Designed miniproteins, single chains, continued (5). Designs and how they scored, part 7

Each design is a single chain, and the fold is of that chain. pLDDT is the mean over its residues in the fold that is shown.

## One batch from the design tools (miniprotein)

Design m16212
Fold by ESMFold2-Fast:
Structure m16212 (fold): chain A 70 residues (1-70)
Amino acid sequence: ADEKGARLAEEAGKELAKLVKDTGYLDMEKYQKAVERIAATLVSDGLSEAKARLTARYLLAQALMKELQA
């Protein structure tokens, strides 16, 4: 369950990091869509919407930072 959310965050983080490296800017629309996709997975696992969105933002930020530091 947690592994699916983390995997979605890793995939989205890689895509967003590539765009940041290519353009110098974070695509906020794609970022928000990725957060909602990850949050939906976490809600299906029993988290409240608020906690799911906070967790999704955390997971995506961690994945994005890791890719930007590579």
Scores: mean pLDDT 81

Design m16213
Fold by ESMFold2-Fast:
Formats: C-alpha cells, structure tokens, sequence
Structure m16213 (fold): chain A 76 residues (1-76)
C-alpha cells in the first residue's frame, strides 16, 4: 500500500511530529510526504526533515510564504 500525504502548514511542529510517527507506526510499503511551508518559524520544517529521515519516509518540502493551510491524504 502506497500513501502520499500532501500538507500545507504554518507553525504546526507538534502536529507534524504526530503525523510522521503515526505514518511510521502503520508500516505502509511506501510513504511520501509533500509539504508546503507557509513560512514556519517554530521548527516545523526541521522536525519533518529529521523524523522522515529517521523513519525512511520520502519528503519533499516547498517553501511558499502565504500559502493556504491544507491537508490531503491519498491512498493507492
């Protein structure tokens, strides 16, 4: 089972930590996170980079100040 999570967020460090840990615990065959950072300053990006590397999750980060907050999960 392949899971792609698309997230747009601003200052959501604790929430992204919980999300990555949850995704890692479910043991999917492949997990990818696409993250659009609206200009976070609370360590959200750093937490995502560290935890996705730790758990072998594919991460793509795009910085887009002023982007809308959004959450979408696609399961295939």
Amino acid sequence: MEVTVNIGALNERDRVIGLVESLASLKFDKVKINFIDAGSTDGTREALEELTKKHGIELNIEEKPGAKVSYQIDIK
Scores: mean pLDDT 76

Design m16214
Fold by ESMFold2-Fast:
Structure m16214 (fold): chain A 78 residues (1-78)
Amino acid sequence: MLSPEQREAARLAARGIFAAHRGDFEGAVEHLERAAELARGVSPEAAEHLEQGKRAAEEGDADGAIEHALQGINALAG
């Protein structure tokens, strides 16, 4: 079962995905940055994927932000 910190990081990553889908790259960056911060204490692998998603969102790359955020969520669950 996921810890509360893993669940919150995954929830924030999901919010980042929804923001990217809407073209809200500022919101996507904020959500993915917070998700990565929480993930660092639990899964360095998940944190790296979420940081990559944040960078994609900073570049206006919605597909990249979504793909990396999903990889982060999967790493939190594994």
Scores: mean pLDDT 86

Design m16215
Fold by ESMFold2-Fast:
Structure m16215 (fold): chain A 80 residues (1-80)
Amino acid sequence: SEEELLAKKKEIADLVRKGLDALIDGDKEGAVKYFEKAIELAKELLGKDHPSVIDLHRLYIKALEELGLYEKAEEVRKEL
């Protein structure tokens, strides 16, 4: 339903916000946890090739690089 779609989009947005908060705090484990959950839900909702899912992967890659998690960033980049 439309209401379920909006609820899922809000859940994804809340997870992205938590991931960004973790990034600001230097919380590597939190950032990975929240961004990966957001990406999983976004892929389920919109499909892996949706522009919003691609943009979320790009944001996650930048966050990983800022946290010094370069190997993980390369793994995520290969999924694009």
Scores: mean pLDDT 88

Design m16216
Fold by ESMFold2-Fast:
Structure m16216 (fold): chain A 55 residues (1-55)
Amino acid sequence: LGDEVVEAAGELGLTLPLAGPSAADRRRIAEALGVSPATVSRAFAAVLARLAAVE
């Protein structure tokens, strides 16, 4: 799901800042993936955790 969230955000032309996507952007990504905005928020947090671990 984390990779799907990043890919969907890229397809929608959204930048993923450190603050994360806005509520409106999370809703658009959730609609594109067919999931809830809460799922998008969780997936984004997991992606940030993985990126921090890769250094």
Scores: mean pLDDT 65

Design m16217
Fold by ESMFold2-Fast:
Structure m16217 (fold): chain A 85 residues (1-85)
Amino acid sequence: MAPAMARGEPREAEIGLNILSTDDSIGTITELSDFYAIITNLTPFSSISIQNDNGEETGEAFVNAEGKAIITKESLEGQKLDVVD
């Protein structure tokens, strides 16, 4: 047997966040770290609500003119963003 040995390839960690936008789109997470997340493809000049697995709102972010929002760790109310370990 020649089992496939693990290769050290980068992968995104899962985020226990549910991101709701307006009736346009739910957005796309473009960049993620322990300190911030960048979400794109949102309705410009809107707000998004960040919810945990229980549907509780843990944070809010304002969307800029390009449909992009930056969520900082302070906006997550102590909820940590998971990153590739």
Scores: mean pLDDT 52

Design m16218
Fold by ESMFold2-Fast:
Structure m16218 (fold): chain A 71 residues (1-71)
Amino acid sequence: SAAEEKEKKIAELREKLKQVEERSRQLNDQLNADIAANPAGARDILAAKMPEVRELSEEKKRLLEEIEKLG
């Protein structure tokens, strides 16, 4: 049924959201550790990681919007 397909899609999107949130957390933890180990290099470390941070943030926004559209 349409309702069962919708529930299945929401569950799939929630699992993807969980993976993105976990990856984002790990990346932020690693970023903070790298900066703490080399404060003088903070700008270059941030610049190198910003594209990945941004991609994860955008993916999270897309997943949340998709879940809201279905809910």
Scores: mean pLDDT 87

Design m16219
Fold by ESMFold2-Fast:
Structure m16219 (fold): chain A 88 residues (1-88)
Amino acid sequence: MEEEARNEEARKGAQTSGDSVIAAAERKAAQALAGTPEKGQEIIAELDKVAAALRAASKRSSPVRGEQLQATADRVEEIAAKTRAELA
């Protein structure tokens, strides 16, 4: 039952997963700017990995889902780039 509830949430999240990923990325970017430079670099590397994973998933997805994943990856990359520039 709990796994079915998680699958139902994942299905609903298929159209809104981008928003939640972007919100999580923005929170991590804020932590990177508020923390030490060492922790900031670690967080930026994590955001880069998230964007890369989304791009890899887009190539293996349907065209519609793939475009949504690419758009989310572009937003995460933009957040990571802005955070990197702010820390530089």
Scores: mean pLDDT 74

Design m16220
Fold by ESMFold2-Fast:
Structure m16220 (fold): chain A 80 residues (1-80)
Amino acid sequence: KQKALQQAIDSLRAAEEAVENGDLKSALRHLEIALENAQRAGASESVLEEIRKAIEAVENGDTKEALDYIRKALALLESE
């Protein structure tokens, strides 16, 4: 519901900040929390897929790709 959606958005923003600061361990944790809350909020498969791609990018140390996927997930969640 609305609380889970807000928590997903907040966690994605926290993940974005962590990636920008080079804290990939915190970024991964925030992305996992974002994925759980997005699933609970009933987010579309497109949103869930972008979050999963962001997780994979963080695990590979690709900070630019991780940021691109996080921002895409945020845009999708905030629009619908």
Scores: mean pLDDT 86

Design m16221
Fold by ESMFold2-Fast:
Structure m16221 (fold): chain A 101 residues (1-101)
Amino acid sequence: GHMEKELEELIEKLKEYYKKAIEAAKKGNYDEALKYIKKAVDYADKALALARKLGDKESMREIAEIVKKYSLEIMKVTEDKKIILFAIGEVLRAIGILLDL
């Protein structure tokens, strides 16, 4: 339905902003990378809220796995301590979601 399409669009935006964050981090643009990470996390939170409302545990798992994957990737391309600490927090949050599924 309409909400399922909205969920798919939120997941695509989540992926888009993480990819932009990784590209910015690779270029040493850490302020821009952090801005894109925060946008990706905002889309992840919106997608998780909608997936919970729909009872869609499969989408909740997909969203948590995306957050975990991209947060681990950002840590590999970034030497900025603030971004690394933020990414660690997001990996732990994603693991917590997966354990509760």
Scores: mean pLDDT 90

Design m16222
Fold by ESMFold2-Fast:
Structure m16222 (fold): chain A 72 residues (1-72)
Amino acid sequence: MSMEELKKEAEEWLEKFAKELRELGVSESAINRLKEEILKGFEKMKTAEELKKMFEELKQAMDELIADLRAA
């Protein structure tokens, strides 16, 4: 998979994640700030392998965050 394909997949996942956060009552300003920080992180990745690893770790961390928000 190319680096550009991984970035597109990550951006599409991020939009789905943002939708789930909105459904859980997270503010649009908080969602936008989180999206900006994640995208800045992706820009720092120099290889497709690094980007893929970051993306997988990010998905895991966000799944845990969603579970915590649902438990609250």
Scores: mean pLDDT 77

Design m16223
Fold by ESMFold2-Fast:
Structure m16223 (fold): chain A 75 residues (1-75)
Amino acid sequence: KQKLVDEINRIAAEVFATLPPAPSEDAANERARPLVKAVKAAIEGKAEEVKKIFEELGRPEEAERLKKLAEELKK
């Protein structure tokens, strides 16, 4: 279980690192918000919500990977 959570956090951190630099802390927090929401949804086993968030971010490959990890966590 913990290993799957660690993998989810790793993927989210990689995506976050590719985001453009923010002009302020508030702007950085707003950019991070979808990723934080996706990580929380993945840990809760909400595979469809995770996929939707990452697809909206333009990351369909990561969306599929995180969906599979969320499904494994639900078992």
Scores: mean pLDDT 72

Design m16224
Fold by ESMFold2-Fast:
Structure m16224 (fold): chain A 66 residues (1-66)
Amino acid sequence: SPLDGLPDEVAAAIAAVIREHGVDNVTIEQIAKFAGISKGTLYSRFNSKEELAEAAEARAQALYAR
């Protein structure tokens, strides 16, 4: 997963930001700021915010929704 190596708390925060704002209404810079992660780390791991949103949601479901 593109989120491999990120702490569960950070992955959950990314998913929460995207759920709250909607992927179309949020930038990668805003996700990075709200989740407490470097935007450079996000850009190095993902080609688009849509890819990031899918990865974060899948990981959050595995951790919390099961």
Scores: mean pLDDT 72

Design m16225
Fold by ESMFold2-Fast:
Structure m16225 (fold): chain A 97 residues (1-97)
Amino acid sequence: MEIAKKVRENARKAGASDQAAEAMGKATEYSLKGDPEGAYKVALEAGGQNAAEGMRGTAEDGDPSGAIAVALSATGYKEGRPDEARRAAQAAMEAGK
C-alpha cells in the first residue's frame, strides 16, 4: 500500500495526469502482490502495449516496479516514450539491480 501511494505521489510530481498516476499505482499494487497479469491489464488500459509489457516485466522481477511506474508516468507512456521506460526496466533486470 505505501509503495503504491508513493508511486501515485511521485508520478503526479513528475507531471503525470491524475488518471495516469492512479493507473500506475494500481499496476504497482498488482505487481507487489505477485500478479503480473493484473499489472499488465491495468497498464494496457492506461498506456497501451509497451506500458503493459514494462509493468509485467517489473512485476515478474518483483522489485523495481515503483521506480518503473514513476518513470512510465513521468516520460508520458502515451506520448511515445514507453519504449525508453521499458528498455530501462529490461536493462535493470539484466544487470541484476
Scores: mean pLDDT 55

Design m16226
Fold by ESMFold2-Fast:
Structure m16226 (fold): chain A 75 residues (1-75)
Amino acid sequence: SMEEQRRRRLGEVAAALAHGASPEEIADILGKTVEEVERDIDELMKRAGFKSREELVAAIRAALDAGEHPGRLLE
C-alpha cells in the first residue's frame, strides 16, 4: 500500500538521522530533494508525537540501541 511505502521511506530517513546524516546527505542517498526530506522529517515528528528534532533523534537512537527497527516509532 502507499502507507506501507511511506512508512518504509520514513524509516529510512529516521535511520539516517540517527547516524548523523544531514537532510542534504539523506536527499542524495534516497534520490529525493532536500525539501522532500524536510517534509519527511516533519511527518516523522508528527507521527511519533515529538515537538523537537532532538527528541525524535534521541528516540530513534534508543530504538536502534534496543535492537528495534526505527519504523516502529511510526506504529
Scores: mean pLDDT 79

Design m16227
Fold by ESMFold2-Fast:
Structure m16227 (fold): chain A 87 residues (1-87)
Amino acid sequence: SANKEIAIEFMEEVIRLAEEKKASPEALSAVRTYAELLKHELSTHEFSVEEIKKALDSAVKALSEVLDEELLKEVQRKYEEAIKKLE
């Protein structure tokens, strides 16, 4: 579905931003791990828009512990853009 694609594209963009900002190996590993987990879950079930929003919110909150402040601000902005597309 378009909503699943929006969620996956958001995580792919977060990976790209982390690479461009030369994030730590730990941060890059975390971002890639959360992206793969999300892709796997979205492939196994049909999700409502609210469930996708909740999954993305949880991922961003987890990443806030490993991303630096500048990268986190960019990720949060992209998250808000993705959430608007899901509406």
Scores: mean pLDDT 81

Design m16228
Fold by ESMFold2-Fast:
Structure m16228 (fold): chain A 68 residues (1-68)
Amino acid sequence: SGAAKAAEKVAMGKRIQEALRAGVSHAELAKEWGVSVPTTKKRTKEYMEAMEAAIKAAQAAALAAKKA
């Protein structure tokens, strides 16, 4: 399904982001994952957007839970 594919892209983006923080380049990751450099960059953007949405949802839920 579309949701499962979106989750896979986010998971890939997370792993790419972690590898970049460890000093691995986009070019090396593209070679390791068998994709293009623009694809690795797109996956990191998709991960960042998903993280922003999750943070906003968690903040909204926390605020709702604090209001008795």
Scores: mean pLDDT 78

Design m16229
Fold by ESMFold2-Fast:
Structure m16229 (fold): chain A 96 residues (1-96)
Amino acid sequence: MAEVNRGLADIYLGLGDIFASKGRYEEAAETYEKAARLYEQSGDWDGVAEAYHKAGLAYRKAGQVDKAREWFRKAAEMYEKSGNTEKAEELRKLAE
């Protein structure tokens, strides 16, 4: 879809990584959620899956275990949609 949306999604994904590296996990998770929406608008399902996975990891680090499981499950569904069956299986195990 829009090339600008994918580029902006990559910027938000990187910003989320910076927040996570500084221990600002709740802000990282919210930033990854923004990246996911932009990837979705661009039709980049691998990008959506990666952003959801990183959001789940950030919520887990923030102690929000139930929310982390929800995001891991969503990431697995997106990896299946993109044809990445190995990654989808990995994320399903994290959601347990």
Scores: mean pLDDT 85

Design m16230
Fold by ESMFold2-Fast:
Order: structure tokens, then sequence, then C-alpha cells
Structure m16230 (fold): chain A 60 residues (1-60)
């Protein structure tokens, strides 16, 4: 119970860090390319955000 609670709390902290980093990458991408205006652009935009985030994780 205590160990499970600690693991869940840590997963929550990792989720918060993930959201923070993804938000920063999205802001940079919007600054560079602007807001996506169609579903296809949104898909491409989301893939680019994910690719940049994965590259940052690989560089750590």
Amino acid sequence: AAADAAAQARAGDLGSEHRKRVTEIRKELVKEKGEPKSFDELVAFSREVAARYQAELAAA
C-alpha cells in the first residue's frame, strides 16, 4: 500500500514533467510554424512535438 502510493505519486510527478516539457515544445513549434489549421496539420504538428520530445529524452 505505502510502496504502491509512492510509485503512483512518482508517476504523477513524471506526468507533470511530461506535460510541462510537451507544452514548452508546443509553444516553440507554434512560434516557428504557427497554429495548425486542419486535422492533417494537427496530426503533423503532434508528431513533430512527439519527435522533439523523444529527441530530448534521448539526449539526456
Scores: mean pLDDT 71

Design m16231
Fold by ESMFold2-Fast:
Structure m16231 (fold): chain A 81 residues (1-81)
Amino acid sequence: HMSEEELQEAEEAVIADLEAAGVPREVAERAVALAKQRTLDAYLEAARLVIDEIERLDPERGAELRARFAAEEEALRERVA
């Protein structure tokens, strides 16, 4: 599991590499933000598919995971927005 600190360090490293290649910081920051948004959307879609399959195999566990996922989705969207 990547920590928020590790994610920030990875973002700074990518931005620094892009700046070193001659990309303006504003453009590099926008590119990273877009990548984060697309990654979040892909993750949320994948998570829903997994939860749906778990709910099919174990309805009680699936319902529990769905409730937890709803809370985490809100927090993740706020973090990436």
Scores: mean pLDDT 73

Design m16232
Fold by ESMFold2-Fast:
Structure m16232 (fold): chain A 98 residues (1-98)
Amino acid sequence: KEKELERKAVVLTSANGVLASGTYASLKILKRSKDKELREKFYKDAKGNEEAARELGEKTIELGKKIGEKMEPLIKLSEKNVKLAEKYEKEAKKIYEE
């Protein structure tokens, strides 16, 4: 039972990292494009990835608290990934609004 929750936390943390990377990829496209429609699309993609990263990060933290101290590294990694996604989304918003 505990081992199953550990595996679930690892999968959620990995997915969270992928979503943070996706937010960064959308930001890079926004920096290169001056097309309004393309910028709107990739800003929405960045926003969606950030929201999904936050949701998965919260679930990982919840599971980590139930398992205990041995999950602290995954909790910290999930928190870091959420903060990175938030940072990239904020930068994407600034570029989109300019």
Scores: mean pLDDT 79

Design m16233
Fold by ESMFold2-Fast:
Structure m16233 (fold): chain A 65 residues (1-65)
Amino acid sequence: MSERMGQIYIQLDKDSSGYVPAEELQQALLDAGFDVKRSMVEQVADENGNVDNQGFGRLVQQLTA
C-alpha cells in the first residue's frame, strides 16, 4: 500500500520540487482506491496547501496504521 502511494506522490511531483498540492494528492489517492479524507491531507499540508516529503510520510502512516 505505502509503495503505491509513494508512486502516486512521485507522479504528481513532476517538477521534483518536493511539493505536491494537497487537493491533487487527495484526488489521486481517492482515484487509486485509498479512503483518504480531505482533512487528513490538509493536516499534513504546509501553509501554501502543498504536501512535502515529511507531510506525505505522515499521511502514509495515517493511511497504513
Scores: mean pLDDT 77

Design m16234
Fold by ESMFold2-Fast:
Structure m16234 (fold): chain A 77 residues (1-77)
Amino acid sequence: KEELIKKAEEFLKKAENYRKAADGVRRDTEVAIENLKKAGVNVDIDALKERADRSVTELEEKADKYEKEAQNLIDKI
């Protein structure tokens, strides 16, 4: 019983870490785009956004996986 609870908590913590990483990618990308605009650098902003979106999606999918695994463990209690 307690072992399943601890394992579920570990998975939830991993999910939270992936969610925070995704938020970091979003923030860093927005800052980078703002800095590029201020510098007058002509870069493909849409390509930068698409790359960031892929990274965010991958991190969110990992978070969803760990949340699902945690729920499956909780359901066994």
Scores: mean pLDDT 83

Design m16235
Fold by ESMFold2-Fast:
Structure m16235 (fold): chain A 93 residues (1-93)
Amino acid sequence: AREEAIRLLEEGARLAASVDNPDAKEAARYLEEARRAAEEGDLERAIEYAKEAIKYLIKAIKDPSLSEEEKELALEALEKASEALALLREALA
């Protein structure tokens, strides 16, 4: 669960960083912080960072200037971040 969550956070950060949008880039930063916290065993911090990343990704997806390709990348990043959050919560329980 934790190892899979770390992988999903890493993939999500890569995808979000590829989107030319300030909210997506902020999400990438939060996903990277969540990954580091999870690697350190601080699951509560990882969960909080992942939640912040999801908020920024939702904002990014609403940007009407995004290309279809960028919107798909942002949606995939949101899916990865949401799956990671669920796994982090499961690992904490």
Scores: mean pLDDT 87

Design m16236
Fold by ESMFold2-Fast:
Structure m16236 (fold): chain A 78 residues (1-78)
Amino acid sequence: SSMEEKLEELIEKIRELARRVLATTDRAEFERLVREMEELLEEAGKLVKESKDPKMEEKFREVLAEVQAAVAAAVARL
């Protein structure tokens, strides 16, 4: 479905930002990247709620956990 395609595209963008979060050594860049990820997560969350598809909900929970882990690792390092 078009919603699933949009979710996959958002997930790809979120994962790219998460990689940048893990790589950054700059606090200001970290804060900017986290804000960008939060905006994309809000958009993804809205698509998941609208879809009412358990498969899309599971994919979203997985990506949310990945983002939380990346942010925690970066905070511990910075």
Scores: mean pLDDT 88

Design m16237
Fold by ESMFold2-Fast:
Structure m16237 (fold): chain A 79 residues (1-79)
Amino acid sequence: SLTPLEAKKRFLEGEVLATGTLPDGTIFTVRKVGDEYYILSNRPLTKEELERIAAEFGIEIKSYEQLEAFGAYVTKITP
């Protein structure tokens, strides 16, 4: 499982694919790290929100892990 420090390091290593805003004003950033995707947000994202974001990249979520990292939330997505 990811630690908050590992999640932060992996997110920073990634290529920025998109920065977007959800209907409630939540800002998120998507990065690609190898064959995985990392999403940074200021609140936990629901499964439905994660699936909508992943769909924009043609990705079906096989699994995901979400954790709090230094006042933000990092979600790792495995396609």
Scores: mean pLDDT 81

Design m16238
Fold by ESMFold2-Fast:
Structure m16238 (fold): chain A 78 residues (1-78)
Amino acid sequence: SPSKEELEKEIERAILEIHVAVQARFAEKYPEESAEAVRKLLRSLGKEEEAEKAEEALLKGNSEEAFRIAVEAIEEAL
């Protein structure tokens, strides 16, 4: 059985994946707000370069690329 610490990490990862999915849903209607949210999240994880790339991609309307960058950065941080 997974340890309590392993379960907590899996829950944190699931919360982050849900957050990214919610951002994808809003990116078309709220590109600036979505870009700010992704930037803040990735910077909080110490992923400054990925934060800038994801923000730029979202502002250019490339939400698929932005969320791919965000997911990869989140997985590396966890």
Scores: mean pLDDT 75

Design m16239
Fold by ESMFold2-Fast:
Structure m16239 (fold): chain A 94 residues (1-94)
Amino acid sequence: SKMEKLRELLEELERLLARFKAEEPTRADVLEALRLGREVAELIDDPEVKANVLAYLDALEAAARSPDPATQRAAIAAVYTFTQLLIEELRREL
């Protein structure tokens, strides 16, 4: 069910956030957060909100893959913040 899928995604996001707090996020960790974010976005009922969230995640991935170290660091920080806010939102909805 949608609720079971959201609970599973919340648990994965919480485990990922614990890793982000324990050590500096790797590119693999950032890409994993974006993958989980996309899975949550696919469950959004409003097609305009879903499209906007997916576009934002695509922009973050492009920035995280950037050869510019400043852009990459900013993207990692943004993904960290996004992950925290997403966990808070999912906890409120579940």
Scores: mean pLDDT 85

Design m16240
Fold by ESMFold2-Fast:
Structure m16240 (fold): chain A 92 residues (1-92)
Amino acid sequence: SLFDEIAEALRELVRQGRVEEARKILLFLARNPDLSKEAVLEALRKLLEGEITVEEAIKYIEENKDKSDEKFTPSEITALAIELAGAELELE
C-alpha cells in the first residue's frame, strides 16, 4: 500500500541519520490532513535519492495535494509517528 511505502521511506530517512528531516515531514503531514499519499511518496523517494531538500519535498507535497484521492486518516498519522519513534530508538 502507499501507506506502507511512505512508512518505510520515513524509517529509511531515520536509518540514514536524517531524523530531523523525517520529523519535519511527519509534522507537516500531521498539520495538513488533505495531502495526497501519492505526492508524499514521490517527494520522499526524491528526498531519499538526494534529488531534493526536505523544504523542496514539503513544497512538492503542498503543490500536488490534488494528485490522488488517497488521503491520510488520523490513525495513519499516529501509526507513522509510532514507526518514526521506533526507528529513532534503534539509533541509540
Scores: mean pLDDT 83

Design m16241
Fold by ESMFold2-Fast:
Structure m16241 (fold): chain A 118 residues (1-118)
Amino acid sequence: VSITESGGGTVAEGGSVTLTGKVSGVDLKEKVLSWSQQAPGSSEVELLASINAETGLVTIASRYRGRLTLSVDLENQTVYAHMDNLTPEDTGTYYFELRDKETGEVLARGAGVQLTVV
């Protein structure tokens, strides 16, 4: 299993960003796919959004409802997290994750992409 992440960088307040997680070596339909955030200086990694690619069920954290869209491209084994109306509080490291469908346990996590909102 390998995970390649891209996106992030420095974005102006009120702008938008698309984070990309690409996976190989696993069938995405057999996993729950998620994006999580770690705030600067925090040891906690918080779940932002998840998708079950088999059922189409999407869960989005309340802070991001209406401004985060999660989508999956099964042909290219890629998951996109698009965020609008960014605030400085969205600054942090974002991780793409593969989760177990039954337990929600993180089975694999990407290296992380940095987002800075100014």
Scores: mean pLDDT 85

Design m16242
Fold by ESMFold2-Fast:
Formats: C-alpha cells, sequence, structure tokens
Structure m16242 (fold): chain A 60 residues (1-60)
C-alpha cells in the first residue's frame, strides 16, 4: 500500500508540474485528458485499499 500511495503522489506531482510548464496548446490537450488521468489514479488507489485517497482524487 505505501509503495502504491507514494507512486500515486509522484504521478500527481508530475502531472501538476507538466501542466504548469505546458504551452497553451499542450495545456488544452492535457486538460482534455485530465479526467481520465485522475480516474485511472483513483482506481489504482482503490485497488491498493486506499479508498479515502481514491475519493480525494475523484473530486479533482
Amino acid sequence: MEKVKKKIEEDLKYFDELLKNASPEMRKEIEKNRPKFYEDLAEAAKLAGDTELAEEIKKR
């Protein structure tokens, strides 16, 4: 569980940094795919047994 949670936190951090540094065109493409990215991370958190983290990610 701890390893999966750490990986999810790193992936979220990477995504936030990517969005922050993206050009306006890339930002639009990233934002378009944002719900899918967060849904996948929420599912990974739920499968790892961290339901609270999954719900937090879903609300983003």
Scores: mean pLDDT 74

Design m16243
Fold by ESMFold2-Fast:
Structure m16243 (fold): chain A 89 residues (1-89)
Amino acid sequence: SAMEEEIKEQEEDAKEFLANLPASEAQARARLAKLDKAERAEWAAKAKAEFPALVAEGKAQMEREGTPPIVIEAAEKRAEALAALLEEV
């Protein structure tokens, strides 16, 4: 069924994301380094203010939709990595 195919694709994408997370973090850090210091600080301040609520809402939505555990784990690891990057800015 379409739902079973979508679930398999989401699980495969999640596994690939988790495997590549260190490289993705390095790439994100390199992109942030190219921004002006003032622009980075403004972006980080806004993101820090909005991010906890967005993460909580996203997790609740995924749980309501019956999202596979590995997909939720990948989303949580992405959120943790972004939060760490925001603290470095």
Scores: mean pLDDT 77

Design m16244
Fold by ESMFold2-Fast:
Structure m16244 (fold): chain A 78 residues (1-78)
Amino acid sequence: MASKLASSISASGIRVVALSLQPASAAVRQAMIDNLQRIIDLSRELLTNVPGLTPEQRAINERVLARAEAELAKLQAE
C-alpha cells in the first residue's frame, strides 16, 4: 500500500539514477561481445580439431555456434 505521494516527486531522481547506470550497460554489452567471440572461436576449433564428433554432438555444437553468432550480430547492430 503506497503511503507517500512524495514517490511521484522522486520519479525524476529515479530517472537520473537509471541514466547514470547506462555506462554499466555499455560495459556489460562489451563483455557479452567478447564472450560471444570466444565461444565462436572455441566452437570452430572444436569442429576442426575433433572430426570424430557424433552427429548429435556436432548438432549441439553447431546450434551453440549459430546462437552465439546471432547474439553477436544483434549486439553489433546496436
Scores: mean pLDDT 68

Design m16245
Fold by ESMFold2-Fast:
Structure m16245 (fold): chain A 62 residues (1-62)
Amino acid sequence: IEKIYEEAVEAIERGDYQRATELEKELFALKTKEALQYAMDVGVLVLERAVLRVVEEKLKKK
């Protein structure tokens, strides 16, 4: 479980959001409380990085 979470964080850090989303789905599929907590953390990180990326691009254009 922790290894899947670590892989997902590394994927987010390198900008591979597709891989991070796949790993999030794997965590959800495990159907344990621990895996669900990790999956939620991954989902939040993906959303935060995606929002920051969009905001930064919009600000740099103007």
Scores: mean pLDDT 73

Design m16246
Fold by ESMFold2-Fast:
Structure m16246 (fold): chain A 93 residues (1-93)
Amino acid sequence: SLLEELEKKVEEMEKNVDNREEFLKLAEELIELLEKMANDPSMSEEQKERFENLAEITREWIEKMKKLSEEEFKKAAEEFVKRLREEIKRLKE
């Protein structure tokens, strides 16, 4: 399922919090997956809005991370993964 693919992507991101280039690449792939979910005709209007909002949050996060020092990146990446896991849990409800 697309939801299982989303969970796997977040797990891959968690494993790469110390690799800025790979983490940012995975975050962009997460946006593409969220946009696909938002366009799935089987999704309710509420679910589509939640996926669109999460994609926008991820885009804004990427822009902020590009401005951070390398030393702060790992901490920010770990905090973002935690946020993504919480949002995905809410999407299952």
Scores: mean pLDDT 82

Design m16247
Fold by ESMFold2-Fast:
Structure m16247 (fold): chain A 62 residues (1-62)
Amino acid sequence: MSPEELEREVVRAMSLMAAGIARSQGDEDAYARFREIAEIPDPEEARKRLMDEMKELQKEEE
């Protein structure tokens, strides 16, 4: 497995896990955004988007 394939699988799994957590908290917008990130084919872009979304959620919780 290439490093790119492994990163894609990990980012997808993490994005889907984050989507599940958002849904359990009633945040349907975050759920939709994390689901969208899971569908990004570029693993580097997907990872960046996932990290950016997690940071924005922390800012919103202030």
Scores: mean pLDDT 76

